# Designed miniproteins, single chains, continued (5): the designs that were tried, part 92

Each design is a single chain, and the fold is of that chain. pLDDT is the mean over its residues in the fold that is shown.

## One batch from the design tools (miniprotein)

Design m19186
Fold by ESMFold2-Fast:
Structure m19186 (fold): chain A 80 residues (1-80)
Amino acid sequence: EVAELAERFLRHTEGLLDKLKAAGKISEEQAEELKERARRLAEEAKRSGDMRLLLEGAARLQEEILKATGQEPVPLTPVL
């Protein structure tokens, strides 16, 4: 269900941002801005019931978090 997924997304993202802030990877201001974006996205997805909006918005937010931390996507699978 979109509402349940949106709530899980929001809680996961807030937890991630708190950990990144505690680790000094992002500023408090960046963490607050990204949390607000996550909250707005979750509310819009719940209101519209639009799974695509949630998934696309979550992907964009993840990219912004990576840019804020200076981390690049690391391949998790070794070459066989």
Scores: mean pLDDT 75

Design m19187
Fold by ESMFold2-Fast:
Structure m19187 (fold): chain A 75 residues (1-75)
Amino acid sequence: MEEVLKRSIENFKKLIDEMSDEELKQLKADVEARLKRLGLTPEQLEEIYKNDPSALTLRQIVLLELLKLIDEKLK
């Protein structure tokens, strides 16, 4: 699990580095829309991840980490 997560993060970081600010904003909107359909806010996912990461699916963890990377890039 840890190796798969690290590899996914590195792949996303590479993709994000090649994207424009407009493409990053669109990706962020898509991720946030997907999380909203699940009835979860990024803040709720962050809290669950801190307290019990095993309660989250790998997909949910990946979406949370992707959102963090986008926000860091858009600073």
Scores: mean pLDDT 75

Design m19188
Fold by ESMFold2-Fast:
Structure m19188 (fold): chain A 71 residues (1-71)
Amino acid sequence: SSELEREAVRRMDRIARDGEELQRRNDERIERARRYGSEEEYQQVLEEVRRENREFGERAEAEVRELHERL
C-alpha cells in the first residue's frame, strides 16, 4: 500500500502542477489578447480558456476518483 500511496501522491502533485501551469499560461493568453488582440480575438480566447479549464477539471476529477478507488 505504501507504493500505491506514493504513486497517488506523485499523480496528485502532477495534477496540481499541471493546473497551475495551465492557469498561468491562460492568464498570459488573456492579457496578451486584451492588450494586442482585436475584440473578437479577446472573446475567442476567453471562450477557449473556459473550455480548457472545464476539460482539465473533468480529467482531474476522473483521475482523482480513480486514485481513490486504488487506495
Scores: mean pLDDT 86

Design m19189
Fold by ESMFold2-Fast:
Structure m19189 (fold): chain A 81 residues (1-81)
Amino acid sequence: KEELIKKAEEYKKKSDFYQNLRDALKTAADNLERKAKESTPEEAKVYEEIAKQARTGHDNASKKADEYNEKAKKLIEEAEK
């Protein structure tokens, strides 16, 4: 029981990490998209490409955050009879 709760806490910590990474990547993408609007067409294309990569990273981080949160929830449910 205690072992399952401890493992759930580890997964919750991983979920929190990916939530923070998700938020950071969203901010980065927003900033890159803003810079694209202020840049020459050639520079804008580079900023847009990197922003797209940051958006993809955001989506992947969101998915991992959800996966770890669900794993934590399942272990807590198993710890209860």
Scores: mean pLDDT 85

Design m19190
Fold by ESMFold2-Fast:
Structure m19190 (fold): chain A 72 residues (1-72)
Amino acid sequence: EKEVEELRKKIRENSRETLKRYWLDRLIQLITGRAPQEEIDRFLKEVKEYFGEEEAQKLVDEANRIISEIEK
């Protein structure tokens, strides 16, 4: 039981960290590549379904911040 809880925690942490990086990179690619708004909206819907609206918004904010730094 304790071992199962530790494994679940590690899996969730690794999965979330990897997915957040992947989704952040993908969102930056979509925005900088000037993808259609419909494609961006579809991607954001999937992010919201997986992480929730709050984390999805944080990913959008981080992507916009990175893009702003690159454009300077």
Scores: mean pLDDT 74

Design m19191
Fold by ESMFold2-Fast:
Structure m19191 (fold): chain A 94 residues (1-94)
Amino acid sequence: SIEELVKKRLEGIEQILKNALELSTDPEVQKLIEELIKIVERMKTASRDEQIKLAKEGIKLAEEAIEKSTDPNVRKALETVKNILKNIIELLEK
C-alpha cells in the first residue's frame, strides 16, 4: 500500500539522517539534521495532508543543511533525503 511504502521510506530517511549526524562535526549542521529527524518522526503519525506539509518543511531544512555542510558524504546523504521526501510528496498527492 502507499501507506506502507511511505512508512518504509520514512524509516530509511531516519537511518540516513542518523548516519549523517554521526559524520557531521559542524554544530549548525548537526542541529539542522536533528530538526529533520524530528520532522520525520512527526510524519510517521501525521495525516496525509500534514505529511505533505512536513515533507516540504523537511526539504527546506535539508537544503539549508546542504548549503552549510562542506563534508561531501553529509551533503550526499542530505540530497538523498531531499529526493526521498520529494518522492513521498508525489506519492501522497496522487
Scores: mean pLDDT 89

Design m19192
Fold by ESMFold2-Fast:
Parts: C-alpha cells; sequence; structure tokens
Structure m19192 (fold): chain A 89 residues (1-89)
C-alpha cells in the first residue's frame, strides 16, 4: 500500500484545515464580524492547544505571517508522523 503517500495527503489536508481556522478569524475581525471571528477563533485555539502552540494567541499574534508559516511546518510534520504510524498499524 502507498502508506507514505496517504500519510502526506492526510497531513496536508489537516494542516490546511488548521490554517484556515486560524486565518479566517483575523479576516473576519478586520471586516467587523467579531462574533463570527470569536467562534472560529475558539475552534482554532483548541487546535493550537492540542498541538502545543499556545504562543499564537489571537490578539497578540496579529500580523504574524512568519508565525503562521512556522506553525504550518510544525503541524504538518507532527501530523505526518502520527498519521503514518496509524496507517502502519
Amino acid sequence: MKIEEEAKKIAEEKTKKLLDSLTEPARLARQGKLEEALKVAQEGIKLLEENGQLDLIYGTGEGGEAMLEKLKKTVYEKTYKETKEKLLK
């Protein structure tokens, strides 16, 4: 089976979902949609907590495009390893 290929696809998809949840709140807040931004941010905070990335708190990391890039790399690597292990078992 193509375990490595499948693990990469799953890791990429989960990483994109995480980034969307983190970038959407900032965009919504800039448009004045604060209630919607807070709901999406709450989901993003839970994902950050699960990945140990609490340093990226909303309101203090705004404009942190470099931090988002670092998060993307870290989450992808972690998810890839975890998914690969699950597919092997």
Scores: mean pLDDT 65

Design m19193
Fold by ESMFold2-Fast:
Structure m19193 (fold): chain A 99 residues (1-99)
Amino acid sequence: MAEEALERVERGAEAARKLKEHTEKLAKAGDVKGAQVEADQALAFAEKTVEEARRIAEELLRRDPSLRDVAERILKLGEEALKYAEEAKRIAEEAKAKA
C-alpha cells in the first residue's frame, strides 16, 4: 500500500538522521573510529533506503500513474536519507583529519 510504503521510507530517513546525530556525538567526544563506523553504517543504510524508495516508486507508478505525487515524495525521502549519510561521512572525515 502507498501509505505503508511512505511510512517505511519516512522511518528510513529518520533512522539516517539519528545515525548522523550519533556520528556527531562520537566525533565531538573524540571517538574517531566510532564516528567512522557509524558514518559507514549510515551510508550503507541510506543506500539501501534509496534503492527501496526507487523500487517502491517505480512499482506504484506502474500500478497507478495517479500516485505520482506519492512516488515523488518517497523518492525525496530516499534522497533525504542519503543527504544525512553524506553529512555523517563528512563529519567522520573531518574528525579523522583533526586527529
Scores: mean pLDDT 84

Design m19194
Fold by ESMFold2-Fast:
Structure m19194 (fold): chain A 84 residues (1-84)
Amino acid sequence: DELIETANEEMLKEWEEEAEKVKAKWIAQGKEEEAELWYKASIYGDVEALEKLLELLNGEEVEQEAIERAKKDMELVKKIREKA
């Protein structure tokens, strides 16, 4: 249990650090609302936040890698949070 708990904590910390870094990039570009929505989607698995983010971006080629990562990580974060 302790080893699994530590591994989950480390994974969540790494994801949170990477999410903060991406959030900072969005804010630096003047996209503060998008940064907040992306962070909620990636860290908390907020589907509504992801939907709002995609609407705001509306075909802009901005941080597409971060968007694709948020879609993948959102599902994984939800699964980990349910089990942890």
Scores: mean pLDDT 67

Design m19195
Fold by ESMFold2-Fast:
Structure m19195 (fold): chain A 119 residues (1-119)
Amino acid sequence: MEEEIKKLREKALNAPSVDEAVQAIEELVKKGATPEELLDIARALAPQPGFGARVALYIAELLKKQGHEEAAKEFAKISIETAKRMRELARQSTDDPEGAARMIAEADEIIKKAEEILK
């Protein structure tokens, strides 16, 4: 089990897409990964705000479904703060107005969903 968790953690950290990171995290939670282990993954992905915000939101939703409400709220807060950084970076971009608008809309949806977890 511990070796399986290690392999899934490596898959999550090196995932080329959000969907693949999410799949690895779902398997980690299914195999009994602790909120602390998931928090380490979220922190490692935080340097990529768009990626990190989406992954943190998914972890929050998954933990809430499993009854880990307090841990879910912590990840929801991480998702909100990361999505706020994503919005700010998008607002500073002037070379792709369409892409910036999509990133802002995505960040707003992430914040909305994360705020629902905090209720």
Scores: mean pLDDT 77

Design m19196
Fold by ESMFold2-Fast:
Structure m19196 (fold): chain A 87 residues (1-87)
Amino acid sequence: GSEELAKEILEKLKDKKILVRKAERVSVEELREWIEEAKKKGYEILIILYKATIEEVQEIVREFRPELAAMPRGAKFGTYLLPDLPE
């Protein structure tokens, strides 16, 4: 599940100031607000665990690819969007 992947990310990035958030659903607008809130609070990494279809994930990733990718070279803030897909 997405929680196991989040634990792997936490282990690899344990020296970073990380915020983990759980959500039932995520909209583009809510995601922008959560990213900005995390940045304002001084977090370096935001991990979001949410329920979504594969299609919803693809649409969100397309719009927010630079924010949702693993920290790109030279980036000071990383966001990980981890869908809890139905088994």
Scores: mean pLDDT 62

Design m19197
Fold by ESMFold2-Fast:
Structure m19197 (fold): chain A 96 residues (1-96)
Amino acid sequence: MEEFERRLREFSEELERIAEAGDLEKAKELLPEALRLMAEALERLGFPKEIVDLLLKAAELAEEALSADPEEQKKIEEEIVELGKEIRELLEKWYS
């Protein structure tokens, strides 16, 4: 727990710095790890497996995007956006 919490905090601070700097390229490289850390955090907090699985799928797609050609990259980005919408809808329904 403590090791994971430290990594999550450090990673969140790094993402915030990159976002403030407008370094989109570096932000894209960190996205897969951000999504995996978020999935692990939600799993440990007892969130539904369905939400955790969607975050892990988004992480896998984000990782694929890093090595994909420009056309495939656009398609993957669209899939990640749709997964984000599904995750938000499930979270809203779960808290409702």
Scores: mean pLDDT 74

Design m19198
Fold by ESMFold2-Fast:
Structure m19198 (fold): chain A 68 residues (1-68)
Amino acid sequence: NAMAEAERARLQAEADRLTAEAVSKGKEYNKKMRESKDDEEILKLAKEMNTFKQEADARVAELQARAA
C-alpha cells in the first residue's frame, strides 16, 4: 500500500543520508590523520573513525531491515 511504500522510502532515504554522512566523516578523519604529526592523535582519530563507521553501519542495517 502507498503508506507502507512511503515508510520504506523514508527509511531508505535515512539510510542513504547516514551512508553519505559516514563517507564525508571518513574523509575528514583521514585528512586530519594525514595532517597530524602526533602518533597518539592519529591513533585517537582512527579509533573515533572506526567507532563512527561501526555505529553508522549498524544503524543503516537496522533501517534497511525495518524497510524490508
Scores: mean pLDDT 79

Design m19199
Fold by ESMFold2-Fast:
Structure m19199 (fold): chain A 100 residues (1-100)
Amino acid sequence: MEEDIERLRALLEALGAPAEAARLEEVLRREEAGTLTDDERLEGLAALARAFGADPAEVDALVAALREALAAGRALPPEVVERARALGARVAARYAALEA
């Protein structure tokens, strides 16, 4: 886990996102400790998506929709779920390309 956090930090720094790297490192440390909140998890996902080239406005809108649904205790709209899946797939594909 510590090695994975260090590797992710180095990768994000290589992508030119040192601020996002520092934010994700803290989120991952708190996840390992079992103290990560849903808000912090969303912040970490947003930072990762931005670092891997997602449009910041798209990421911010998605995070806002997820926070609103969580605060209201209601099910996520299908459109929000599909947007989250599409974003995750793009991030994963970019990560895989960098590892190749």
Scores: mean pLDDT 68

Design m19200
Fold by ESMFold2-Fast:
Structure m19200 (fold): chain A 75 residues (1-75)
Amino acid sequence: SLEELVAEAQKLLKELMELLQSATPEQQQRARQLIDNYNQRLAQLVAQNASQEEIEQAIRDFIEEVRALIAELKA
């Protein structure tokens, strides 16, 4: 569900923010760009009255990108 996707994204964001406290400035900048791009994309979709499917896909894509960055930061 949309609610479950939002909850998962929030959980991953919290984990990412904790990892960023000891990350390099370059890693922190990459994370900021990723989050800013997602927020801009989500705002654009809402403004354009995009379908729930399109919004859910944007959240799924964001979750995948955050998971990849978390894995990189843990390496």
Scores: mean pLDDT 88

Design m19201
Fold by ESMFold2-Fast:
Structure m19201 (fold): chain A 66 residues (1-66)
Amino acid sequence: MRERAVTVTLGAAAISPAEARAIMRAVQATGPADERVGRVTVVTAGMSADNAAAAQAAMNAEADAL
């Protein structure tokens, strides 16, 4: 299975771990079936630096687990 890199743009002020999981499942489901998300880059349009870092960490954890 090949890994793919994806960019996720978030317009929310923060995301919960449940939201990160739902987003990563949706991203995986919309890609090719023979590839998994191995790298995710989170782009935020107004999050604080701390919230952006937390969102990136949550997305990376979900990509690694799913």
Scores: mean pLDDT 73

Design m19202
Fold by ESMFold2-Fast:
Order: C-alpha cells, then structure tokens, then sequence
Structure m19202 (fold): chain A 72 residues (1-72)
C-alpha cells in the first residue's frame, strides 16, 4: 500500500537525519543510503510491488535525502 511505502521512506529519511545530526561524513551517509535502498527494494519486491512502483519509491527517498543534506 502507499501507506507502507510512505512509512519506509519516513524511516529511511529519519535514519539519514540522525546520522547527519551526529556528524556523520558524506561517505557514511552515502553508504547508509545505498544499504537502505537495497533493503527497500528487497522488501517491496517481496510484498509484490511492481518495478515501476519500486523505482518511484527509490526516487522519492533520494529526493528527500538530497533535501536533507542541502538543509545542513
């Protein structure tokens, strides 16, 4: 559901924010982002989401993380 996707996006964004607030390097942020994206793709695929829906969810997380980094 859209609610499940939004919840996962919010969780990933919150994790990235916590790392930024803790003074993590951009390299650490990028590594965490890559790992969280891998997990998100696996979870959504297991739940029967289409490739298009998964791609859109990944794009939404990337946009939110970019906004978060720019806000620092």
Amino acid sequence: SEEEIQRRIDEIVARVKELLDAGATLGEIYRTFAEEMRRLIEELKARGYSDGEIARAVARVAQKVEELIESK
Scores: mean pLDDT 84

Design m19203
Fold by ESMFold2-Fast:
Structure m19203 (fold): chain A 94 residues (1-94)
Amino acid sequence: SIAQAQAYFNQGMAYFRQGNYQQAITYFRRAVALAPDSRVGGQAAYYLGVALYRLGNVDDAISWFEQARRIFDANGDTRQAAIADGMVAGIRRR
């Protein structure tokens, strides 16, 4: 359910704020798996990208930002989609 995906996303964010990116990734993956085409799935995919980037997994991070962009576009979340696209552009420029 979307509510359960939101709960997994919130737990992932708690680990993310602590700098525990490995645990954050586990919960973000669960959120995406449970609600892949939803706004919360897009948010989880975005933060999965951020966590992977911070662990040095650059190519995986780009793939997840591109996935987040597609999910946000599909849900009409144009602002969030632009933010995800901006992350890809910023990483590729570095």
Scores: mean pLDDT 89

Design m19204
Fold by ESMFold2-Fast:
Structure m19204 (fold): chain A 56 residues (1-56)
Amino acid sequence: TEAEIQRRNDIAAYLERNAGRLEELRRQAATSDPQTSQRLLEQLRQLEAELQARLA
């Protein structure tokens, strides 16, 4: 839903500001091969979940 997208955007901005490493992971996942991308996306999803828990 739109609310979920909005929340994800807020979390993404927070990640970008707090950790440059996470920003690099997002970029690498977007441009990497499927195997590497999948692994990086899993890590990002876990980190996003942790941040969502903080916001909840």
Scores: mean pLDDT 71

Design m19205
Fold by ESMFold2-Fast:
Structure m19205 (fold): chain A 65 residues (1-65)
Amino acid sequence: KRYKIIWLDGTVETGVQEKVISENAVIIKSLDTGELYFATRTDDPDIYGAESLESGRGGTAVLIK
């Protein structure tokens, strides 16, 4: 699965699903930086709250169909 990652600073990156932790949590890898993000499912099944595992930056990951 691919994701569009929108950071709170306005930076936009593309990520891919690296690992499934649970039905509500995944690890996403940025294709732009190689950085790993922890993403937790929201009430919208296509939208995840994202946090950088390296920097702690917050953002949103949106599933690309």
Scores: mean pLDDT 78

Design m19206
Fold by ESMFold2-Fast:
Structure m19206 (fold): chain A 65 residues (1-65)
Amino acid sequence: SMEQAEENYKAALEMAKERGVSEEKLDEAAKKAGFASLREGIRAASESADAADKLAAAMAEELSK
């Protein structure tokens, strides 16, 4: 669901901040997922559950490195 995807996205951002991952690294991860930027990824995620899920997966992948 969109609510679940948004919650996962927010959790991933919170974990990234806790681990010291910069916004620049998150922007790179969003671009790897096919978004133009993190900002565009966030915008797309607010409009689409599929986009939110895709962005959340990309953030989780970056955090696992």
Scores: mean pLDDT 74

Design m19207
Fold by ESMFold2-Fast:
Structure m19207 (fold): chain A 112 residues (1-112)
Amino acid sequence: MEIPLSAEEQKALIERMTELARASIKHISGLPPEEATKRAKQLGEDLVKALEIFANSPSPEVRRAALEMAEEVAEAFRELKEKHADNKELVEILDETIERLEEIAEEAKAKL
């Protein structure tokens, strides 16, 4: 799907989404297990969808921003996973999300 934003606007959006994603992941870490699982799944799905689009951008600067976001968000999800290692459902969701984010990062890197 085509994004009707300039490369500069897309980069600014990715940088803002990175900040909000990291803040959201930290907030999720403090929630009860069931709510943390639900919120992490939704956030992970939303971030993966957005990053797949940006990683396939014709702009090298947008692809680099997507790479940086994917790496930073994957690190934040790994931290969340470590704090909630006893929540098997959350760990499984986070493992799938981290793997997909790492795949997106490699796709973005290959197109730089």
Scores: mean pLDDT 85

Design m19208
Fold by ESMFold2-Fast:
Structure m19208 (fold): chain A 55 residues (1-55)
Amino acid sequence: EVVKAGDFVTVTSKKATLTFDDGQTFEFEEGDTVLVPDTRNATIEDENRTIVGVA
């Protein structure tokens, strides 16, 4: 799933991996929420689904 800069991502699966355009990768656990920086897009890989909200 692709997320845009400024979106909030809430992990609803057991684990999610967020990969940014510059190749940086961050891992998050179930229940974590992350704000995508207003400079880059990211791709989310998770076991089930991640909820994306607009900031």
Scores: mean pLDDT 61

Design m19209
Fold by ESMFold2-Fast:
Structure m19209 (fold): chain A 74 residues (1-74)
Amino acid sequence: GVESARRTIEEGPEVALENYKKALEAEKQGDLSQAAAYYSASKLHEIAVRFAASVVPELREEAERRLEEMREEK
């Protein structure tokens, strides 16, 4: 539904960024298995945001802006 898509677009980029930062920390600690898991989770959340934007075209610009802001914080 539209509500689920909207929540994914609003929350997804932050969750993706959090997982990315956890992946970097795990990688610095030499835990490559944990790092891979967090990188995968981060990418999955980015894909989910993009998919949600494809379902609700009116939120596409907001989704792309939020994803770009997230990428700039990486």
Scores: mean pLDDT 85

Design m19210
Fold by ESMFold2-Fast:
Structure m19210 (fold): chain A 66 residues (1-66)
Amino acid sequence: SEEDLKILKEIADSRKKGDFEKAAAYALHVLEGYPLETVQRGLPFLSKEEIEDAIKEAKKIVEEKK
């Protein structure tokens, strides 16, 4: 729960600052460790669409770094 809360706070802070790439990277990291349903439960202030968009952008960033 401590690690989960820290990750969720980082995602929230990144979105507030407009740092979408960082938010997307954290969303991908959380998704790797947890089912999408668990991520959505922890992020009630984000819509399902916003979470999916963040994951999509994270995958794009990872692909570009290859």
Scores: mean pLDDT 58

Design m19211
Fold by ESMFold2-Fast:
Structure m19211 (fold): chain A 96 residues (1-96)
Amino acid sequence: TGETKPPEELVEEELRATEEAIDEAERLLKEAEENGGTREQLNEAHLKNVSARLLLAAAKVTAALHGVELDPERVEELERRIEELEERLDELEEKL
């Protein structure tokens, strides 16, 4: 309607941003694991993971508010990746 993006496009943008945040967090964490990571690298990876979680939550809220159907497989994959990042961050922090 009118001048606003369709809710489906907003949800897709939020999901895409979530995937990008997860990818960045995974890359930072992998570099930290390989190079004996710094507190700064851990903080950056943690912030990216938090951003991914917030973006996914925003996508779910937007979808629910506007009756947009989410792909459950895609959502489960994103949630799984976020949980895996949390476990890896905890492991690396214990090693430091």
Scores: mean pLDDT 82

Design m19212
Fold by ESMFold2-Fast:
Structure m19212 (fold): chain A 58 residues (1-58)
Amino acid sequence: SEVEKVLEEHPEWEYSPISGEKLGEEGVVDEESPIILHPKDWLLLKQKGINPTELFGK
């Protein structure tokens, strides 16, 4: 799957730094972010005003 392929390149994205949840088939690439993130974590980041690309995109 697309998620599995991306996680091979970016293993740090396997676990959310926000919730600590492991990403799986629910992991999605938001059009505003180049990363794959659990939908719940994306909502938490937006609620807190955190840009995920600044968090993960180094």
Scores: mean pLDDT 55

Design m19213
Fold by ESMFold2-Fast:
Structure m19213 (fold): chain A 88 residues (1-88)
Amino acid sequence: KPIPEERRIEGIARYWSLLAKLDPELVRKILRGEISEEEFKAIIDSMTEDEKRFLAFLAYFFGKPADLSLLTPAEIKLIEKLRKEFEK
């Protein structure tokens, strides 16, 4: 059954922030584009490469602007498959 985008964002932010050691509120703000360019850059510059890649994964999953050069072709295909599963 279809899940509202906000509910998906909330679920992903909570679950994956624990795995990536990111603040779920920060993940939500990034996905919604509620952070200034300067603040976003400062946050990204403080992150590990894996954390940056994971934020790109989440952004692409929700159809937001993402640096796809940080993702492997296999990760991109996985995201596209997951998005298709949630498009009902």
Scores: mean pLDDT 65

Design m19214
Fold by ESMFold2-Fast:
Structure m19214 (fold): chain A 80 residues (1-80)
Amino acid sequence: LPSLSREQQRADIEGMLRAIRELKREYLEETDERKRAILLAAMGVLLAGLGLLAEHSKDPEFAARALAEAEAAYREAVAA
């Protein structure tokens, strides 16, 4: 992983969490099953990336909270 400042890592984590929340919103609004599957897959890829960022984060408490929120969003999408 690139050596990033704590502030840059935080911004990246916030950006990924925001992207996951946006994909969840699109997923819940989408009626086409094929497109929903693509959106769900995209959320899964971002969640995996956020997990890696969280594991190597200089702010583990912040990263853990963001990861938990992202996981909750993904589970809610899967359940819908």
Scores: mean pLDDT 82

Design m19215
Fold by ESMFold2-Fast:
Structure m19215 (fold): chain A 72 residues (1-72)
Amino acid sequence: VAPTVSLTVDAAALARKYGVSPETVVRAFEEAAAEEGATAERRGDRVVLTGPSLERVLAAVRRAMERLREIS
């Protein structure tokens, strides 16, 4: 098993902050993770980001947050 880094994000809290649906937040993180070579999985009101390094996971978060700012 290769070591991986995981980060959990509260999709419901971000949806409230940006005035979008939780589904929109999940989609933004899924798209950003795919672009950065990470994975994003919805777990209830949260999204779990998993990648091969902290740098990749943080890059996915930054890209998703950029998208949320553009659509809010």
Scores: mean pLDDT 82

Design m19216
Fold by ESMFold2-Fast:
Structure m19216 (fold): chain A 106 residues (1-106)
Amino acid sequence: SMMEKIEEIAKKTVELLTEHFKVLFPEADIEKLKEIIEKGVKKLVSAILNGASMDELMKIINETSMEIERLLIEENGFSDVDATIARMAVHGSLLEMVREMLKVKE
């Protein structure tokens, strides 16, 4: 079903981002990163299913990616450059997830 496909895309996005962070940022708090990503993904799934605008979806993506950047800088002691790279990776992956989910909803 459409719902099963959306759930599979969501799960794959969380798993891929979590594994990438383990490799690229092994000193980061991976459990907290995963919790932030899962929360953002859950909000995006709910918003898409409720017919949210692209502007609202972009707001959730931006808030989630910025929360990752903040965690890395404030709690994990990463450089601004490394945290920005992480933010861009999260932003890009969530945007790709949203695009795939919107195609399924068609």
Scores: mean pLDDT 88

Design m19217
Fold by ESMFold2-Fast:
Structure m19217 (fold): chain A 89 residues (1-89)
Amino acid sequence: MEEKVKEVSMSVRPETFTETAGQIYDEVQNAIKEGYDKVVFTLTAEKEIEDSHLEGLKKIAEVAFGTPVEQEVSEVGGNIRVVLTGKNP
């Protein structure tokens, strides 16, 4: 069975991460309502993205999915690509 993937692009700054967290939650919730099993966030940072930002993203996704989430992080063209997959529902 093919998994449906939702792609989301956003800019992340340390000073605005709390607002970004709300957007992440809404995007994951909307993806779930639309039947997506996987959400991919492409994070554009003008400064280094901290590990705490990635941990926050995973925790928000886990709350939204209601299940443990697999997180895969990679760097693509200077952006951080985070793949979040809801597993073991």
Scores: mean pLDDT 70

Design m19218
Fold by ESMFold2-Fast:
Structure m19218 (fold): chain A 100 residues (1-100)
Amino acid sequence: SAEQEALQRLERFRQTFLALLAQVEDPALRARAEALLDRIVAGMRRAIADKDEEAFERLSREALALYLAVQDYNDGRISEAQARARFDALDARVAAVEAA
């Protein structure tokens, strides 16, 4: 079904993202990014089940923002402090979707 295909695509995305997170040098930043990914993926699974396209689109944007923040940090384009600031902003936006 379309739902099963969406869930399979989401799981492949999660696995690819975990490989990127494994490259994060700081264990505390890595743990925080993993926790954010878990919340985003859980929210996306709920949005798929509920057919909530708005929630799915919002969480997809936050997933991309998290991916880019982690990639920028791993590539040395941003500092640890800048990565934490981006994660703080992500946490607030993900919490807003979870409260909706």
Scores: mean pLDDT 88

Design m19219
Fold by ESMFold2-Fast:
Parts: structure tokens; C-alpha cells; sequence
Structure m19219 (fold): chain A 91 residues (1-91)
């Protein structure tokens, strides 16, 4: 369950960052985010055993995404995170 929660947070954070990069036309941050996703995917695909290694990979990925978001906020002081879509709770 913790691994699933981390994976869900990674997906949510990735969507927020990518959406923000399109709104602010920040191609550099967008490319960096994509590179981090690619590196994470390669690492997960290279793992023969699921469990502890997967958890560590998820934690590392989330940390890298948080660093990218922090840098994005420094570039765009007026940055405001996109709120969750309430429609997802009505279906």
C-alpha cells in the first residue's frame, strides 16, 4: 500500500509539474521532468525483484520531482499549484 501511495503521488506530482511547464512555457523544466521520468522507468525495468528496491526507487523519484518543483517555483515566483479536479470525486 505504501508503494502504491508513493507511485500515485509520483503520477500526481508529474502531471502538476508538466501542466505548469506548459502554462508558463518552460521547456527547460519540462525536458528535465521528462528526463527524470525516463531515468526512473529504466531503473524500474532493470529491477529483477519487486519490493524494497521498488520502494527506494519510488522515494528517490518523488524526491527528484520535488527538487524540480522547488526550482520551478524559484523561476516563477507567482507559481500557484493547480488544484485537484473535484469532478474526479463525483464519478
Amino acid sequence: DEIKELHERIIEKTKEILSSTYEYNDEETRERTIKVIQEYTEKVESQEEVGEETRKSNEEMLKRLEEIEEEFKKKHPDYKPVPFDPSKFET
Scores: mean pLDDT 69

Design m19220
Fold by ESMFold2-Fast:
Structure m19220 (fold): chain A 62 residues (1-62)
Amino acid sequence: MPITDEDIEKAIEVARNSKDVSERLAALKALAESGTEKAREALEEALNDPSPRVRDLARKLL
């Protein structure tokens, strides 16, 4: 599905603020598909996430 600017902003918010690890993982996958600079910045921020699963996914997607 084509990703919109609104979808990107929503995914960034989920990746930064969601308490659920699974929701943050899903948001990072959607952001990686967008290929935008904002998405890349959110992936780099996820390298410092408290969950090792989120950090590993961010590194793989960068």
Scores: mean pLDDT 80

